# Designs tried in a protein design run: designed miniproteins, single chains. Part 103

Each design is a single chain, and the fold is of that chain. pLDDT is the mean over its residues in the fold that is shown.

## One batch from the design tools (miniprotein)

Design m3573
Fold by ESMFold2-Fast:
Structure m3573 (fold): chain A 55 residues (1-55)
Amino acid sequence: HMEELERRIAALERQLDGLREALKKGVIPKETAQRLIDQVEAGIEELRAELEKLK
């Protein structure tokens, strides 16, 4: 459902913000942070494409 996809996108966006903050604070290794950021961004893009198909 559209609402379910929107909730998942919002959750991933919050996770992305958390990863960027952790990277800025040096809480996690730069290489690991960048890999996770890339994965989350890819997931958001995929879910947004699915959301567009529901229109």
Scores: mean pLDDT 81

Design m3574
Fold by ESMFold2-Fast:
Structure m3574 (fold): chain A 78 residues (1-78)
Amino acid sequence: SEAAEEARRAATQAGNFAWKGDSEKAIQYAREAADYAARGGNPVLGENAAQTAIEASKNGDPLRAEVGAAGAYGAGEA
C-alpha cells in the first residue's frame, strides 16, 4: 500500500540518520514512519515502535533505533 511504502521510506531514513549519529533527524523520520503507519490502520503499534526508535536515538543506540523504526513500517503492513 502507499501508506506502507511511505512508512518504509521514513523508517529507512530514521535508521540511516541514527547510524550517522543525527538523533534529531532520526527522531523526525521515526515520527513520520508512525504517522504513515497510522494512516495504514495501525496507529497504536506504529506509535509504540516510534517511541522505541525515539528513545534509542536519544540514547545513542542506532541498532535499536533502526529496529524500532522498522517496527513502525511493519505496523503499517499488518
Scores: mean pLDDT 72

Design m3575
Fold by ESMFold2-Fast:
Structure m3575 (fold): chain A 80 residues (1-80)
Amino acid sequence: SREELRRVATEIASEMGRAVLLLAKKVTSGEPLSPRERELVDELNRLELQGEQAIRDGDVETARRVAERMREIVEELEAL
C-alpha cells in the first residue's frame, strides 16, 4: 500500500540521517573510520541506492528489507 511505502521511506530516511550524524561526530572528533566502519558505510551507500529504486518501483518488500538492514548497520555503528 502507499501508506506502507511512505512509512518505509520515512524509516530509510531516518536511518540514513542517524548514520550521517554518527559519521559527522567521528570526523569532528578527529577519529579515523575503522576498516569495519568503512565496510558498513560502503554497505549503507549501496542500500541507499537500492532503497531509492525500490521506493520508485513501489516495491514495499524490498524497501522493508533495506530499511531493516540499514537499522542493523546503524546500531552496529553506534556500538563501535
Scores: mean pLDDT 86

Design m3576
Fold by ESMFold2-Fast:
Parts: C-alpha cells; sequence; structure tokens
Structure m3576 (fold): chain A 60 residues (1-60)
C-alpha cells in the first residue's frame, strides 16, 4: 500500500472506534487488494459494512 493511500486509510478508520481485530482484518484485506481503489471501496462497503458516503470520500 502506498504511503498516501495509508494516510487516507488511517483518516477513514479514525472516524470509527474499531476493535483491533476488525482493524487488522480490514488492513489485511487492503494489502491483498493492492492499490486498486475501486476494489478497496467495494470491500469496505460489501465486506466491512462501511457507509457508502464515507467510502466514496475515501476513494475520490
Amino acid sequence: MSEELRKRFEELLSKYDLPEERRAAIEAAFERAGDDMDRLGTLLVSRFDFPVEDVEAFVA
């Protein structure tokens, strides 16, 4: 994951009080998806139940 993408990811996660296990699972999914922002957005909505509005702000 690029440093810029990591900063955006940290900012997105800071909006939510997530358990460490859930945060680690999301980070692992991001590493597996690579730098494909569309795929990352889909994973956040479909697998991790993030609001679409927050995810669209992250991928934009």
Scores: mean pLDDT 72

Design m3577
Fold by ESMFold2-Fast:
Structure m3577 (fold): chain A 61 residues (1-61)
Amino acid sequence: DPEELARRMVRELGIERALRVATALVEERPPPADVTYVPEELATLPREEREAVLEEIRRLA
């Protein structure tokens, strides 16, 4: 569920880091080096679902 995963990322990382991590994974770039938490689910999701998680994080901002 993209909304649930987005809420979890915001809780663990804060909104700004969650946006950076989700954006990097949507763009197939490595996550920022200052981030110690990346949900395994986000890394294994299809691109469309990763984009949905990024959009839900943007709605929480």
Scores: mean pLDDT 73

Design m3578
Fold by ESMFold2-Fast:
Structure m3578 (fold): chain A 100 residues (1-100)
Amino acid sequence: MSEKEKALLLTQVAIIAGAATAAERILESIESRLDLLSPADRERALALIEEIRRLIRELRELYEEYKKTGDLEKYLPKMQELEDRIARLIAELLALLRRA
């Protein structure tokens, strides 16, 4: 693997780690607005928040394992999959707030 390829892959890992922190901040902002939702939409929003937090924890655990092993090929695809899932669930959660 070339130095350029290593730099690009390390940049992707840094972006994924940053996405976890950004997602948590978005959830904190959303939780402050849950009172705007109907009881049914609030229940769904809370379930989505719990699932997103579970995925953020999994993403952070994979990142810590990556830091210990350096096995980018093993961990990067799974981190990318979790980041995509987090983004989709956050979009669904934001759509609930926009309908309120």
Scores: mean pLDDT 80

Design m3579
Fold by ESMFold2-Fast:
Structure m3579 (fold): chain A 100 residues (1-100)
Amino acid sequence: SEKEKLIEEMREYIEKFKAGEISLEEFLDKLRELLDKIVKLLSEEAQKKLAEEWGKFIEEYEEVVLKLREGKLTEEEAKKKIIELAEKFVEKVEKIVKEE
């Protein structure tokens, strides 16, 4: 129940970011805050899996930001890719939580 509520909050923040209601910085801060709350409710094995998935998300996010800075992506294209990465990350979080 608590884990499911935190995952639903992650999805709510993705929708707020899509709508332009929050900044990218606020979005990433909230996503990390919610992840840290979920981590405290999980086994050490599940915590390790979540840390690995967060690391992959950040690496892919940094590649998008680099391409934006190099002029290889527009701001609109970068935002769309970041949203897609965040949605995939939350799906992986849900899978790990359900498999515990």
Scores: mean pLDDT 89

Design m3580
Fold by ESMFold2-Fast:
Structure m3580 (fold): chain A 58 residues (1-58)
Amino acid sequence: SAERERLRAMIRAMVDAFDEAEREAEANPSMSDREAIQLGIERAEKAVKELEAKEKAA
């Protein structure tokens, strides 16, 4: 179903967002684990919002 595909897309986007945050944390030794987690959360929220915006634009 479309809802199931949307859920999978959101999960993938969230995983990708946290992977990006982890890479940035590794590149920045001054970044704390808490800051890296917060960055991952913020990017995951943005990615989900962008997916929802694309669905509304269709």
Scores: mean pLDDT 79

Design m3581
Fold by ESMFold2-Fast:
Structure m3581 (fold): chain A 73 residues (1-73)
Amino acid sequence: SSTLTKIIALEIDAIGYFLEGRPEEAVRSYKEAAKLAKDAGNEELSKQIYRRGAEMAREAGLDDVAEELEKEA
């Protein structure tokens, strides 16, 4: 679906932003992806997106960012 394609693109962008040292933009992309999943009626996918974002933040050494994303899951 067009929604799933957008979610995938936003998660790819978010990973790229973390690799570039742009965590605020990464968080924004994860939050937008999670919102699209929730708006489509998939709350479980929304929580999974937040959990994936938190794991990526921890891998990047950004525990404060990870905790913010974990609160949304």
Scores: mean pLDDT 87

Design m3582
Fold by ESMFold2-Fast:
Structure m3582 (fold): chain A 67 residues (1-67)
Amino acid sequence: LSEEQREKAARALRRVAETYGLPEEVIEELVRMVLEGASPEEVKRRMLEAGLPEAVARAIEREIRKL
């Protein structure tokens, strides 16, 4: 992914995560993972480990896959 595509994904991820009321610490970690080129599967795994609902993890995974 290009830098521009990763930045776009990071911004989309932040908006979705804020909509679902995720803690800033979790949002910052997920954004960093996306910027570092983490796969949608890795991001989903991290969200589930953080105790987030499957529906939220799925929504965020979908946004990352739009790259």
Scores: mean pLDDT 75

Design m3583
Fold by ESMFold2-Fast:
Structure m3583 (fold): chain A 80 residues (1-80)
Amino acid sequence: MLESSGLTDEDVRRYAQEAIRLIQEDRRENVPLAVAYMLLVSLGSQSIKLSEETKKLYDEALALMREEVRRREEERRRLE
């Protein structure tokens, strides 16, 4: 049963898809936006019960985000 959380499974799914899309566009400036969407997905996963499809997207987005952030950090370390 859906609590009055303001977030829905559809919202969390959309945020996860946006994060994945931003990462896949391979634009460095997209990383902060993708992180913001992932934070919203994480908040949603704690506030509402997610469908299995949304959970799969969440897991995929997390994996892609971790890979991209790690790669970005390596580049940043090289520059500094």
Scores: mean pLDDT 73

Design m3584
Fold by ESMFold2-Fast:
Formats: C-alpha cells, sequence, structure tokens
Structure m3584 (fold): chain A 89 residues (1-89)
C-alpha cells in the first residue's frame, strides 16, 4: 500500500510539472479563486487540528511538512486544471 501511494503521487507530480511547462499563465476566474481559498481554509484547519491533537513536537513538525507539501501540490493541480479548461473553451 505505501509503495502504490508513492507511485501515484510521483506520477501526479510529474504530470503537473509537464502541464505547467506547456500551459501559458492565465488569470484566475472567481470560481478558481474560491477554490484556492477553500484549499487554504482546509489547510489552516488541518494545521490547527494537528497542533491541538499532536503533542510531540517532532511528529507535529513532520505531519505539518507533509500537509504543506500536499497543499502546494493541490494548488498547482487546480491551476493546471483551470488552464486546461480555458484552452478547451
Amino acid sequence: MKEKRKESYERLKAWIDEQEAALPPLPLTEEERKGLKFLEDEYNRTIEAIKKNVTDPEKQEEMIKDIKESYELQKRLLRVEAARRAQAA
């Protein structure tokens, strides 16, 4: 299970990197801006929950790092999907 998750993550990351290199920078729509705000609010709630429930500073730092990496990848994915939709229109 751990290996399958890593492979899926690496494939998604590589695909996002490829799409970002190919797609022109586009202005965000109101819908996309709301999506980014939703991701930011979810990220902040998750960090607060970790800080409240995880008392071990080392484990807390590791979990926060993982969540931050996931959040950055999700933001990039949303922007790539938005650019692809705009190109298709």
Scores: mean pLDDT 76

Design m3585
Fold by ESMFold2-Fast:
Structure m3585 (fold): chain A 107 residues (1-107)
Amino acid sequence: MEEKREEAERLLELGEEYAKQGNYEKAAEYYAKAARLAAESDKELAARVGDRSAEVGEEAAKQGNYESAIKLYLSALYAYDAAGRKEAIPRLVGNIIRAIGDLIDQE
């Protein structure tokens, strides 16, 4: 559906803007919304959302924001599954497990 694709693209752009500002919690919120709409409308857009969400998740983890990193990796997992990008899934699962371990270590 064209309108869902356009909305997903707007949500992706908002997520990217918040990520650029270091606001990973808001970025995670918008990437999750973008992933859901892209999954329903455009597999190529879903793959792009997955790529960006995974990249921003890694940056959030580097900054010690493991809760947001986990949310970003889960959005990437959802987007890649919808896009049929099965090859990306094992790495994301590994990143999620590592981020959970780091979050627990933070107490």
Scores: mean pLDDT 87

Design m3586
Fold by ESMFold2-Fast:
Structure m3586 (fold): chain A 100 residues (1-100)
Amino acid sequence: SLRQVLLQAEMANGVGVLHLAVKKLVDGTLSEEEQKLLDLLVETSERVQALFNDPNATAEQLIAVLEETLAGIREIASPDDPFAQRLIELYEELLAQVRS
């Protein structure tokens, strides 16, 4: 169900945003890469929420959002960042679910 994948995407984005927000609170600042990642995840969350609230939303629109987010994470993040790697794996799984 498209609705189920949209809910999973919202949860994934929310957890990612919360992780970085907590890090900023504890450490007092984020790195430039972490701030770019937070900005990307917030934008993705807003786009996913818009699709969730649209009764005419399509799987193709969600695929575009997830593909753009995945590409953005890969460009921003260090390849040895375990948080970013887990996000990449999660978005790849969401993409597989939408495409099936």
Scores: mean pLDDT 86

Design m3587
Fold by ESMFold2-Fast:
Parts: C-alpha cells; sequence; structure tokens
Structure m3587 (fold): chain A 61 residues (1-61)
C-alpha cells in the first residue's frame, strides 16, 4: 500500500494535470491535502486521491 508521501505526490501530480482547476484552486487543494497528511489522516488522503482520479477520468472520457 502506498505511503502518505506517495499518495500526496500522486494527488498533486493529478491536480497539476487538471486544466479545469485554477492555479489558486490547485494551491488551496494542495494545502488541504498537506494538512490531512500532517494529521496522519491516511483515509482522508486516500479518499481525496480516488475522487481526483474519478473526476479526471470522467472529464477525459
Amino acid sequence: MPSLEELREETIRLLEEDESVSEEGKKQAIEVLDAEVRAGDLRGVRTYLLLVKAEIARRKA
């Protein structure tokens, strides 16, 4: 299972690839993600990653 750091990096990469999100919006999302990582909320980070993946896949379909 990926570490918190690996999940964080993958989520950030996907957010950076999403052209529909503003730079300010990406920064805000990354700050929320970072706070969850610092809190040790593995479930929150993992859920966020899955939601980002699903949204990007839906937009590209």
Scores: mean pLDDT 73

Design m3588
Fold by ESMFold2-Fast:
Structure m3588 (fold): chain A 81 residues (1-81)
Amino acid sequence: MSPEELAKRLREQAEEGLKQIEASDLPEELKEHAKKLAEAVKRAAELVAEGRLEEAEALLREAYAELKEPLEAAAKAAGLL
């Protein structure tokens, strides 16, 4: 798979995910954090398109680590945990 093909797939997955999140009955706070994660995936797709795979992976790991606690807090506030 070329970097361009991988970037296209990542972008399409992020856009599809955003549509499903907006159409869902999830609490707004949880939707907000999920949208931030999707935005990080779009940024990673841009890095992948440039052939910068290691930087894309680092960006995604950092975004996941940063959003883990906010997502858990939002889920607890929504009564999901």
Scores: mean pLDDT 75

Design m3589
Fold by ESMFold2-Fast:
Structure m3589 (fold): chain A 82 residues (1-82)
Amino acid sequence: SHELKEELQRLLTRIVILSDDPEIIALAEEIGRLIKENPDIPDEVLREVKRLLEEALELLQQGRTEEAKRLLSEAKDLLMSA
């Protein structure tokens, strides 16, 4: 869904703005690229990625950077498996 992809890109932008961690920035960039380069990602996968990105954003707001990295890695792996 175009709407879901737009929402995911907004979440990724918020994550990059909130974090000075180069690994988080690199993961967010990779996730954004995977979404852009794969037009055929099922909406079910995009919804699960959205859930992971929303949780990662909340963790970053709490200073829980290592936990946020784990969720971003999970989102990347999910997209690579789609």
Scores: mean pLDDT 88

Design m3590
Fold by ESMFold2-Fast:
Structure m3590 (fold): chain A 95 residues (1-95)
Amino acid sequence: SELEKFSEEARAALERGKPAAEKRIAAGELTEAEKKIMEVMKEMLEALVNQDIEAFEEAAEKLLKLMEEMGVPQEELEEFRKEVKETIEYLKKLQ
């Protein structure tokens, strides 16, 4: 199943992310915003592992709000919203 393959890739991404996160913590203090982004990105990947489309959508919305608070340009926020919408439609198609 393509959905199972997507779930496996999300799991691999979580495992790859751990060493990079640990290196950043060791190299210096992360801002509160960066810590929140890392936590929400983990929630998104875990939702994909669990094939939970609703949880993925909720986590993506949390990430968008954090990015907006950090001053990410509206053009980049709109692009991310499009990518999230396309991902959700793709996941629904695999059901």
Scores: mean pLDDT 72

Design m3591
Fold by ESMFold2-Fast:
Structure m3591 (fold): chain A 57 residues (1-57)
Amino acid sequence: MADPELLAEEVALSMQIIGLAVDLTHGTADPAAVQAQIDALVAQLAPLQEKMAAALA
């Protein structure tokens, strides 16, 4: 069974990324800063996915 806390954190990060992606499509004043924030959140998802995979093994 997946850790519900890790799953909740992954969902929260995914929702944040979606919000930032919407800002990019709507023509934000600083697309480079928004893209950097998306990249940082995507980098945080990788360790969470690794922890979830390890918990399922």
Scores: mean pLDDT 76

Design m3592
Fold by ESMFold2-Fast:
Structure m3592 (fold): chain A 87 residues (1-87)
Amino acid sequence: KELEKEILQKQREFFEWLAKTNEGGVKEAAELAIQSIDYALKYLETGDEEALKKAEELARQAEALIKEHEEEFLEAFREYQAELAAK
């Protein structure tokens, strides 16, 4: 549905910002999250079940890295929200 695509696109924008502004594990997690979102969007457009499986696998990998770097992600999310509010 349109709402699901909009949510995924907004999440992708956040992770793109993270990948550009951070290094190391945070950047790696953001890049995995972007790949997961791209596969999820492909599934929504095509119904390709293999794309859904790939999205879920990449999401699990990204989640593990996010948990490992939770403090950095919370700080980055706060900064991103502040930038959006200032625009």
Scores: mean pLDDT 81

Design m3593
Fold by ESMFold2-Fast:
Structure m3593 (fold): chain A 74 residues (1-74)
Amino acid sequence: APAPKLSDAQIEALKKAIENRDVDGYTVKAGDFEIETVDGVLQEKAFAEAETWASKEKLEELEKLLREEREKLA
């Protein structure tokens, strides 16, 4: 199955996190969705709605997007 769909706000937060992944400690949130960059990697912070973003599939998609952006910035 394809990666789970995100709300527009979550997608916007994700894009900002990817763009600023080289800024250690950079955090972006949208509602209960929060991403932080740590050592050039996107880290999902604890969510109240854990299943929405705590799934393996979503984390793998986040890392995939981060890798794609990194290849462009290399």
Scores: mean pLDDT 56

Design m3594
Fold by ESMFold2-Fast:
Structure m3594 (fold): chain A 78 residues (1-78)
Amino acid sequence: SMQAQMQQIRDDNIALLQQTIARDGVPDGSTAQQVINGFQAVLNDWIANNDIQTMQQLRALLQQGASIQQIIDFIRSI
């Protein structure tokens, strides 16, 4: 179902973000928890709006090894 697909993509994105934070760290003045919380809020908004394609684009960027700054820039572009 679409619901199951969105939940899987959300979980993938969260796991991949945690890996990116472990690799790159977080922006100065931020904590890992603040970055994760902000990311979860954005993903929940995309789920509420059925924006599965945006979630898939984010997952692809994370899987390609995009930096934490590139991920922030992507989210800000939406």
Scores: mean pLDDT 84

Design m3595
Fold by ESMFold2-Fast:
Structure m3595 (fold): chain A 91 residues (1-91)
Amino acid sequence: SIDEYIDKANELFRQGKYEEAAKYYEKALDLVIKEKGKNHPFLPELYLRIAEAYRKAGNEEKAKEWYQKSLDYAKKYNPDHPYIEKIEKLL
């Protein structure tokens, strides 16, 4: 189920359907939280994927919101996470 949503989001992203891709990544996020809890190492990467999809769609406000969520989560649960520097550069 999580993998099905990720695969669909990745397919939509490759097709340039960025807003739709973001929505499927958000569906995957909801399932990860439900099934694996809020402290899962995949969550900051998934927040980043949602942010990038909104950015590509031209929805800058949503993109910034999700980049910030990714950064806050990474700093809280994995302060040495390799994505922190990458995410900070995008804000």
Scores: mean pLDDT 80

Design m3596
Fold by ESMFold2-Fast:
Structure m3596 (fold): chain A 62 residues (1-62)
Amino acid sequence: SSLLQKGKELAKQAREALANGDWEKTSQLILQLIDIAEQTKDPELIETIQELIQLAAQALAA
């Protein structure tokens, strides 16, 4: 699959991990997504990463 297809699958996995409170997996998946976003420069993927980071930060701060 293309890097963008991999990014979309990892984003789905990150959302599921975040919903389950799996912070270790969520952080690992976000780092992988950042790497893909740096290579592809896809704006939708960048927006998804920013959303995931914000949600994770809010959950950990609560």
Scores: mean pLDDT 83

Design m3597
Fold by ESMFold2-Fast:
Structure m3597 (fold): chain A 92 residues (1-92)
Amino acid sequence: ALEKLKKFMEYAYENTPPEVLEEMRAEATAAFQAALAANVSDEELLELYLEQVKALMDRVAEVTGKPEEAEEALQLFEELLRKAVEEQRALE
């Protein structure tokens, strides 16, 4: 799961202008940290993160002109993220 998450991030990093990627990372990081601080449920945390990932993938699709590949990556990423978040929460 983590290996695929890393490859997804590498894909987005290579195909998105650095200034756009930095803006999206800052927004996603702030939202994720706020959710963790609020101690929301795993399902709520996952939904919040997926909204950020979808927004990032929408921007990547527009910049790269590859909406089909972005949609496939998003679907696969969602399943992997669900498992990763569940495992992290179980350890806490």
Scores: mean pLDDT 68

Design m3598
Fold by ESMFold2-Fast:
Structure m3598 (fold): chain A 117 residues (1-117)
Amino acid sequence: GMAEEEGRRAKEYGERAVTPEGAYLAGEGARRGGLVATRLSEGSGAAGAGVSGISGGTAGYLAREGKLPGAEAGREAGNSAYGMGVAAERGKGGESGRRGGEEGARIAAEGAEKGAE
């Protein structure tokens, strides 16, 4: 479904976001996606997406500061987004969680795509 497809795109682009700047963009996408998923979930199971997004954002920030290799940070950001998409598609957060995860994964994929360039 759409959430898993967007999460897969974020993972693929995240793996290609190998520069510190690219990893930062992918991480910011994951962080913002997690915030959107949390807001749209209305307190459902998709709230965990916010934590996943923070993890991806932290990895990207550390890469930008030269404290983590860009390739590792990009992969972490993409994996965070993919996990969010898969969880949403499998209905772990109910209907509002599923919608939040889909929108969050889409935002994360956009950030990762920019980071891959």
Scores: mean pLDDT 76

Design m3599
Fold by ESMFold2-Fast:
Structure m3599 (fold): chain A 100 residues (1-100)
Amino acid sequence: MDLKKAEELVKKVKEVLEKNPEVREKYEKYRAQVSAEFAELLAAAPDDVAALLEFVAEKLGIPLELLERLLADPNDFETENRALLLAAEHILKLVEEMEK
């Protein structure tokens, strides 16, 4: 069930981006900004793992608990798929809010 849901969300995100080039540009800017902010935080506090995890959780819309589980067991594909679904839903909502 989760894999099909992930595929449907990825397809929905792709369809929204293809229909609205402006939405795609805003999404790409958002992704680039998050990457830049993360690099800046990593440079300022490289040993503050808790702050880095909280930043990623907030920006991707993934609960901190799920990120901690991925670090404890990187082969937990079920937790990885769940995190990807939540991130896709969060990004889609941000894109929709930027259009409205």
Scores: mean pLDDT 62

Design m3600
Fold by ESMFold2-Fast:
Structure m3600 (fold): chain A 120 residues (1-120)
Amino acid sequence: SENDILKEMVKLVIETAREILEILKKYAPEVTEEMEKLVKEVEKELEKILNDESLSALEKAKKIAELYLEFVVKVDQLIVDYTRKTGDSKVGEKALAEVKKVVDETEEKLSELIEKLQEL
């Protein structure tokens, strides 16, 4: 059902956000508190989108994908700012590479879920 696909999209984004948090705990532990706030905000906004009865299933899917993209941009900025502050470009490059791998895998899965939703 459309609702099952939307729930899978929400679960995927939340699991991805938590995986990125673990990457940042490993490479940039000082930004953990800020990252935890970003994860909680994403979880809250995803719940609002999922429960918004004014939106179609496809509109919800697009908003979930947009929220995910905004989250990724904020994470990348957090890593860049941390790298600039510490002067440790090698740690920043490793963090960005691991985050990019997770992000790319999630974007592929989100695209597949949106395509399935459009075919219903």
Scores: mean pLDDT 88

Design m3601
Fold by ESMFold2-Fast:
Order: sequence, then C-alpha cells, then structure tokens
Structure m3601 (fold): chain A 68 residues (1-68)
Amino acid sequence: MEITAYDLAGNKLTFSTEGKYEKLSDTVFLYTDENGNTYAIGTKKPIKDPKELENVPDEDITAILVEL
C-alpha cells in the first residue's frame, strides 16, 4: 500500500509502506527508495510500526530528503 506525505515546502510525496524502513524513534523512520535516496519520515503522534503510516492522516506525515 502507499502513503502520502508532505515535505516542509508543502510538496506532496508518495511512499510504499512495503519499502525499507528503519525506526529511529516512535515518530521518525528512515525510508530508502529503489534509487538509493533516503528520506526521514516523521509523524506528529508516535507509532510503533511503519505500516501504521497507512492509518495516519497525510497532513500528519512529513518527509524530508536526507543529504549524505
């Protein structure tokens, strides 16, 4: 399934919940796409598992591109 998130500039982004996620905290996950780009996915309220992102409102999910 896919989730929709917004970046800090208000751009709409789409991510797969079946992709690779690394939990950094209850509100922050790292997602790496097929092209090797890494995003920090943040939620306004704590969640335990990245698949719960499907149940979080789009406006409560923020995505930020992480530069290496």
Scores: mean pLDDT 75

Design m3602
Fold by ESMFold2-Fast:
Structure m3602 (fold): chain A 113 residues (1-113)
Amino acid sequence: MAIPEETIAYLSELLRDAQVVDVRSAEEYALSHIPGAINLPFEEILADPEAQLAGRLDKDRPIVFYSRSGGRSREAAEIAYELGFKRVAALPGGVLAFPDRPDYQTAMRAFLK
Protein backbone atom coordinates (compact mmCIF):
# COMPACT_ATOMS: atom_id res chain seq x y z
CA MET A 1 0.00 0.00 0.00
CA ALA A 2 1.36 3.42 -0.98
CA ILE A 3 1.60 6.11 1.71
CA PRO A 4 -0.38 9.25 0.71
CA GLU A 5 1.89 12.09 -0.51
CA GLU A 6 0.47 14.51 2.10
CA THR A 7 1.33 12.01 4.86
CA ILE A 8 4.88 11.61 3.46
CA ALA A 9 5.34 15.42 3.38
CA TYR A 10 4.06 15.81 6.96
CA LEU A 11 6.14 12.95 8.41
CA SER A 12 9.26 14.01 6.47
CA GLU A 13 9.11 17.41 8.19
CA LEU A 14 8.13 16.04 11.64
CA LEU A 15 10.84 13.34 11.69
CA ARG A 16 13.60 15.23 9.83
CA ASP A 17 16.06 15.15 12.77
CA ALA A 18 15.33 11.50 13.73
CA GLN A 19 16.70 8.24 12.39
CA VAL A 20 13.63 6.80 10.64
CA VAL A 21 13.20 3.05 10.15
CA ASP A 22 10.53 1.51 7.90
CA VAL A 23 9.82 -2.04 9.18
CA ARG A 24 7.40 -2.89 6.35
CA SER A 25 8.30 -5.25 3.49
CA ALA A 26 10.93 -4.27 0.92
CA GLU A 27 8.12 -4.22 -1.70
CA GLU A 28 6.08 -1.68 0.33
CA TYR A 29 9.21 0.43 0.93
CA ALA A 30 10.02 0.45 -2.82
CA LEU A 31 6.45 1.63 -3.57
CA SER A 32 6.59 4.57 -1.12
CA HIS A 33 8.43 5.58 2.05
CA ILE A 34 9.32 8.59 4.20
CA PRO A 35 12.37 10.32 2.61
CA GLY A 36 15.58 9.41 4.46
CA ALA A 37 14.05 6.29 6.07
CA ILE A 38 16.02 3.06 5.91
CA ASN A 39 14.18 -0.22 5.33
CA LEU A 40 14.68 -2.92 7.96
CA PRO A 41 11.82 -5.42 7.40
CA PHE A 42 10.40 -6.66 10.70
CA GLU A 43 11.16 -10.33 9.89
CA GLU A 44 14.86 -9.45 9.33
CA ILE A 45 15.02 -7.65 12.69
CA LEU A 46 13.50 -10.74 14.36
CA ALA A 47 16.05 -13.02 12.66
CA ASP A 48 19.14 -10.99 13.72
CA PRO A 49 18.29 -7.88 15.77
CA GLU A 50 21.89 -6.92 16.62
CA ALA A 51 23.21 -7.19 13.04
CA GLN A 52 20.24 -5.25 11.60
CA LEU A 53 20.11 -2.45 14.21
CA ALA A 54 23.55 -1.97 15.84
CA GLY A 55 25.54 -1.63 12.59
CA ARG A 56 23.17 0.89 10.95
CA LEU A 57 21.81 3.16 13.71
CA ASP A 58 23.38 5.61 16.18
CA LYS A 59 22.38 4.58 19.74
CA ASP A 60 22.54 8.16 21.06
CA ARG A 61 20.22 9.76 18.44
CA PRO A 62 16.39 9.52 18.32
CA ILE A 63 15.10 6.55 16.35
CA VAL A 64 11.51 6.29 15.13
CA PHE A 65 10.25 2.98 13.75
CA TYR A 66 7.15 2.97 11.56
CA SER A 67 4.85 0.40 9.96
CA ARG A 68 1.35 0.40 8.45
CA SER A 69 -0.63 0.21 11.74
CA GLY A 70 2.00 0.51 14.52
CA GLY A 71 2.17 -3.10 15.77
CA ARG A 72 5.42 -4.20 14.11
CA SER A 73 7.09 -0.84 14.74
CA ARG A 74 6.21 -1.00 18.46
CA GLU A 75 7.82 -4.46 18.74
CA ALA A 76 10.89 -3.28 16.76
CA ALA A 77 11.30 -0.29 19.12
CA GLU A 78 11.11 -2.63 22.15
CA ILE A 79 13.80 -4.89 20.63
CA ALA A 80 16.05 -1.86 19.98
CA TYR A 81 15.58 -0.66 23.58
CA GLU A 82 16.63 -4.09 24.89
CA LEU A 83 19.80 -3.83 22.75
CA GLY A 84 20.77 -0.57 24.52
CA PHE A 85 19.34 2.13 22.24
CA LYS A 86 18.56 5.09 24.53
CA ARG A 87 15.98 7.04 22.49
CA VAL A 88 13.52 4.85 20.57
CA ALA A 89 9.88 5.26 19.66
CA ALA A 90 7.31 3.68 17.40
CA LEU A 91 5.07 5.93 15.29
CA PRO A 92 1.73 5.42 17.12
CA GLY A 93 -0.98 4.05 14.85
CA GLY A 94 1.51 3.71 12.00
CA VAL A 95 1.09 5.63 8.74
CA LEU A 96 -2.63 4.72 8.71
CA ALA A 97 -3.81 6.37 11.96
CA PHE A 98 -1.04 8.79 13.03
CA PRO A 99 -2.01 11.74 10.74
CA ASP A 100 -5.57 11.75 12.15
CA ARG A 101 -4.61 11.52 15.87
CA PRO A 102 -3.66 14.78 17.67
CA ASP A 103 -2.80 12.80 20.82
CA TYR A 104 -0.28 10.66 18.89
CA GLN A 105 1.20 13.77 17.27
CA THR A 106 1.62 15.47 20.68
CA ALA A 107 3.37 12.37 22.10
CA MET A 108 5.73 12.16 19.09
CA ARG A 109 6.65 15.87 19.27
CA ALA A 110 7.42 15.44 23.00
CA PHE A 111 9.68 12.43 22.19
CA LEU A 112 11.57 14.38 19.50
CA LYS A 113 12.44 17.29 21.85
Scores: mean pLDDT 84

Design m3603
Fold by ESMFold2-Fast:
Structure m3603 (fold): chain A 101 residues (1-101)
Amino acid sequence: MTSDEIWNKIYELVKNNDIEGLKELLEELKKKNYDKNLIDFVQLLIDILEGKLSEEEIKERLKSLFEEDQAEKLFELYLKAKKEGKSNAEIALEMLELIMS
């Protein structure tokens, strides 16, 4: 898959709340030895969708994956969306839209 094909696939899977599809994509990316940051980011999306992470864990994982300014903006978006009562899928999708824009 091209980089654009991978990002489009991630977007559609998150939009559809397709956690099993994201897990299958994660295993494919690992098997083909794709970039660790991409693998870790797909894992973060899965963990957000499953509601497994605390706010502090999300903050630390974003800081490990992104430059400081982008990590801060993504975390602020997460906190705002969570406060507004958005679903985990809606939060993950808005985070993806910020990264892809």
Scores: mean pLDDT 85

Design m3604
Fold by ESMFold2-Fast:
Structure m3604 (fold): chain A 86 residues (1-86)
Amino acid sequence: SNERKAVQLATAGAILAIAASEEEDPEEAVRLAEEAVEVFKEAAKLGSKELQEFVVELLRKSAEVLKNPEAAEILRKEAERIEKEI
């Protein structure tokens, strides 16, 4: 189902966001954050309203633990965008 695919994508996005938070190279941290956003964007399109709300929360919490401010802002901006579409 689309919901199952959305859950798998949200899980993959979370793993990428964790990788970005552990990354010491600022360019790589931004790249991983951008990749996480693309995966979360796909999850939000396929998922229910409840999953979209969960993805927004994951993005916000991930941004709080990111060391790189540019990477954190990428995740925050996407969380705000998805929340406006719910």
Scores: mean pLDDT 84

Design m3605
Fold by ESMFold2-Fast:
Structure m3605 (fold): chain A 69 residues (1-69)
Amino acid sequence: MVLNLEPLGLIGRGGDRFVAVRARDLDTGKEGVALVDLATGAARMFYDDGSSRSGHLSPESLAAVRALA
């Protein structure tokens, strides 16, 4: 699944490879926390409603997250 996320802010880092970001899902409008592998673009989104999704960030979303990291 492709995740189209707007990063809203950096929450934390797991070394140089992994980040946690506050994000909005552009396809659903839901907000939550995304855990992102900066090397691969693999991500898991944890929505504020308690649901979650896993996939890979779109190239645009990955570039935006990398810019915050």
Scores: mean pLDDT 85

Design m3606
Fold by ESMFold2-Fast:
Structure m3606 (fold): chain A 80 residues (1-80)
Amino acid sequence: MSPVEEAIAAMEAKMPDFEKEAYANFPADVADVLITTYRQWIARARQIAAEAKSEEEFLAQLEQLGKELQEQLDKQLAAV
């Protein structure tokens, strides 16, 4: 198993804890946005891992995905 596959699996395994923290600390609407974004990141990371032809390409696409999702979250959180 690649370290990348292990990292994605670890992120997915932490999802129940993330859901618990989100619902404990935020209103339901905000928690749903955070959880949806987390699930979106995992799903897109798996897709990128399957499609990428090299580790360099994979890492570059993951970095871009993280940047895009962080920007999306910042905009949604700033809109309150």
Scores: mean pLDDT 76

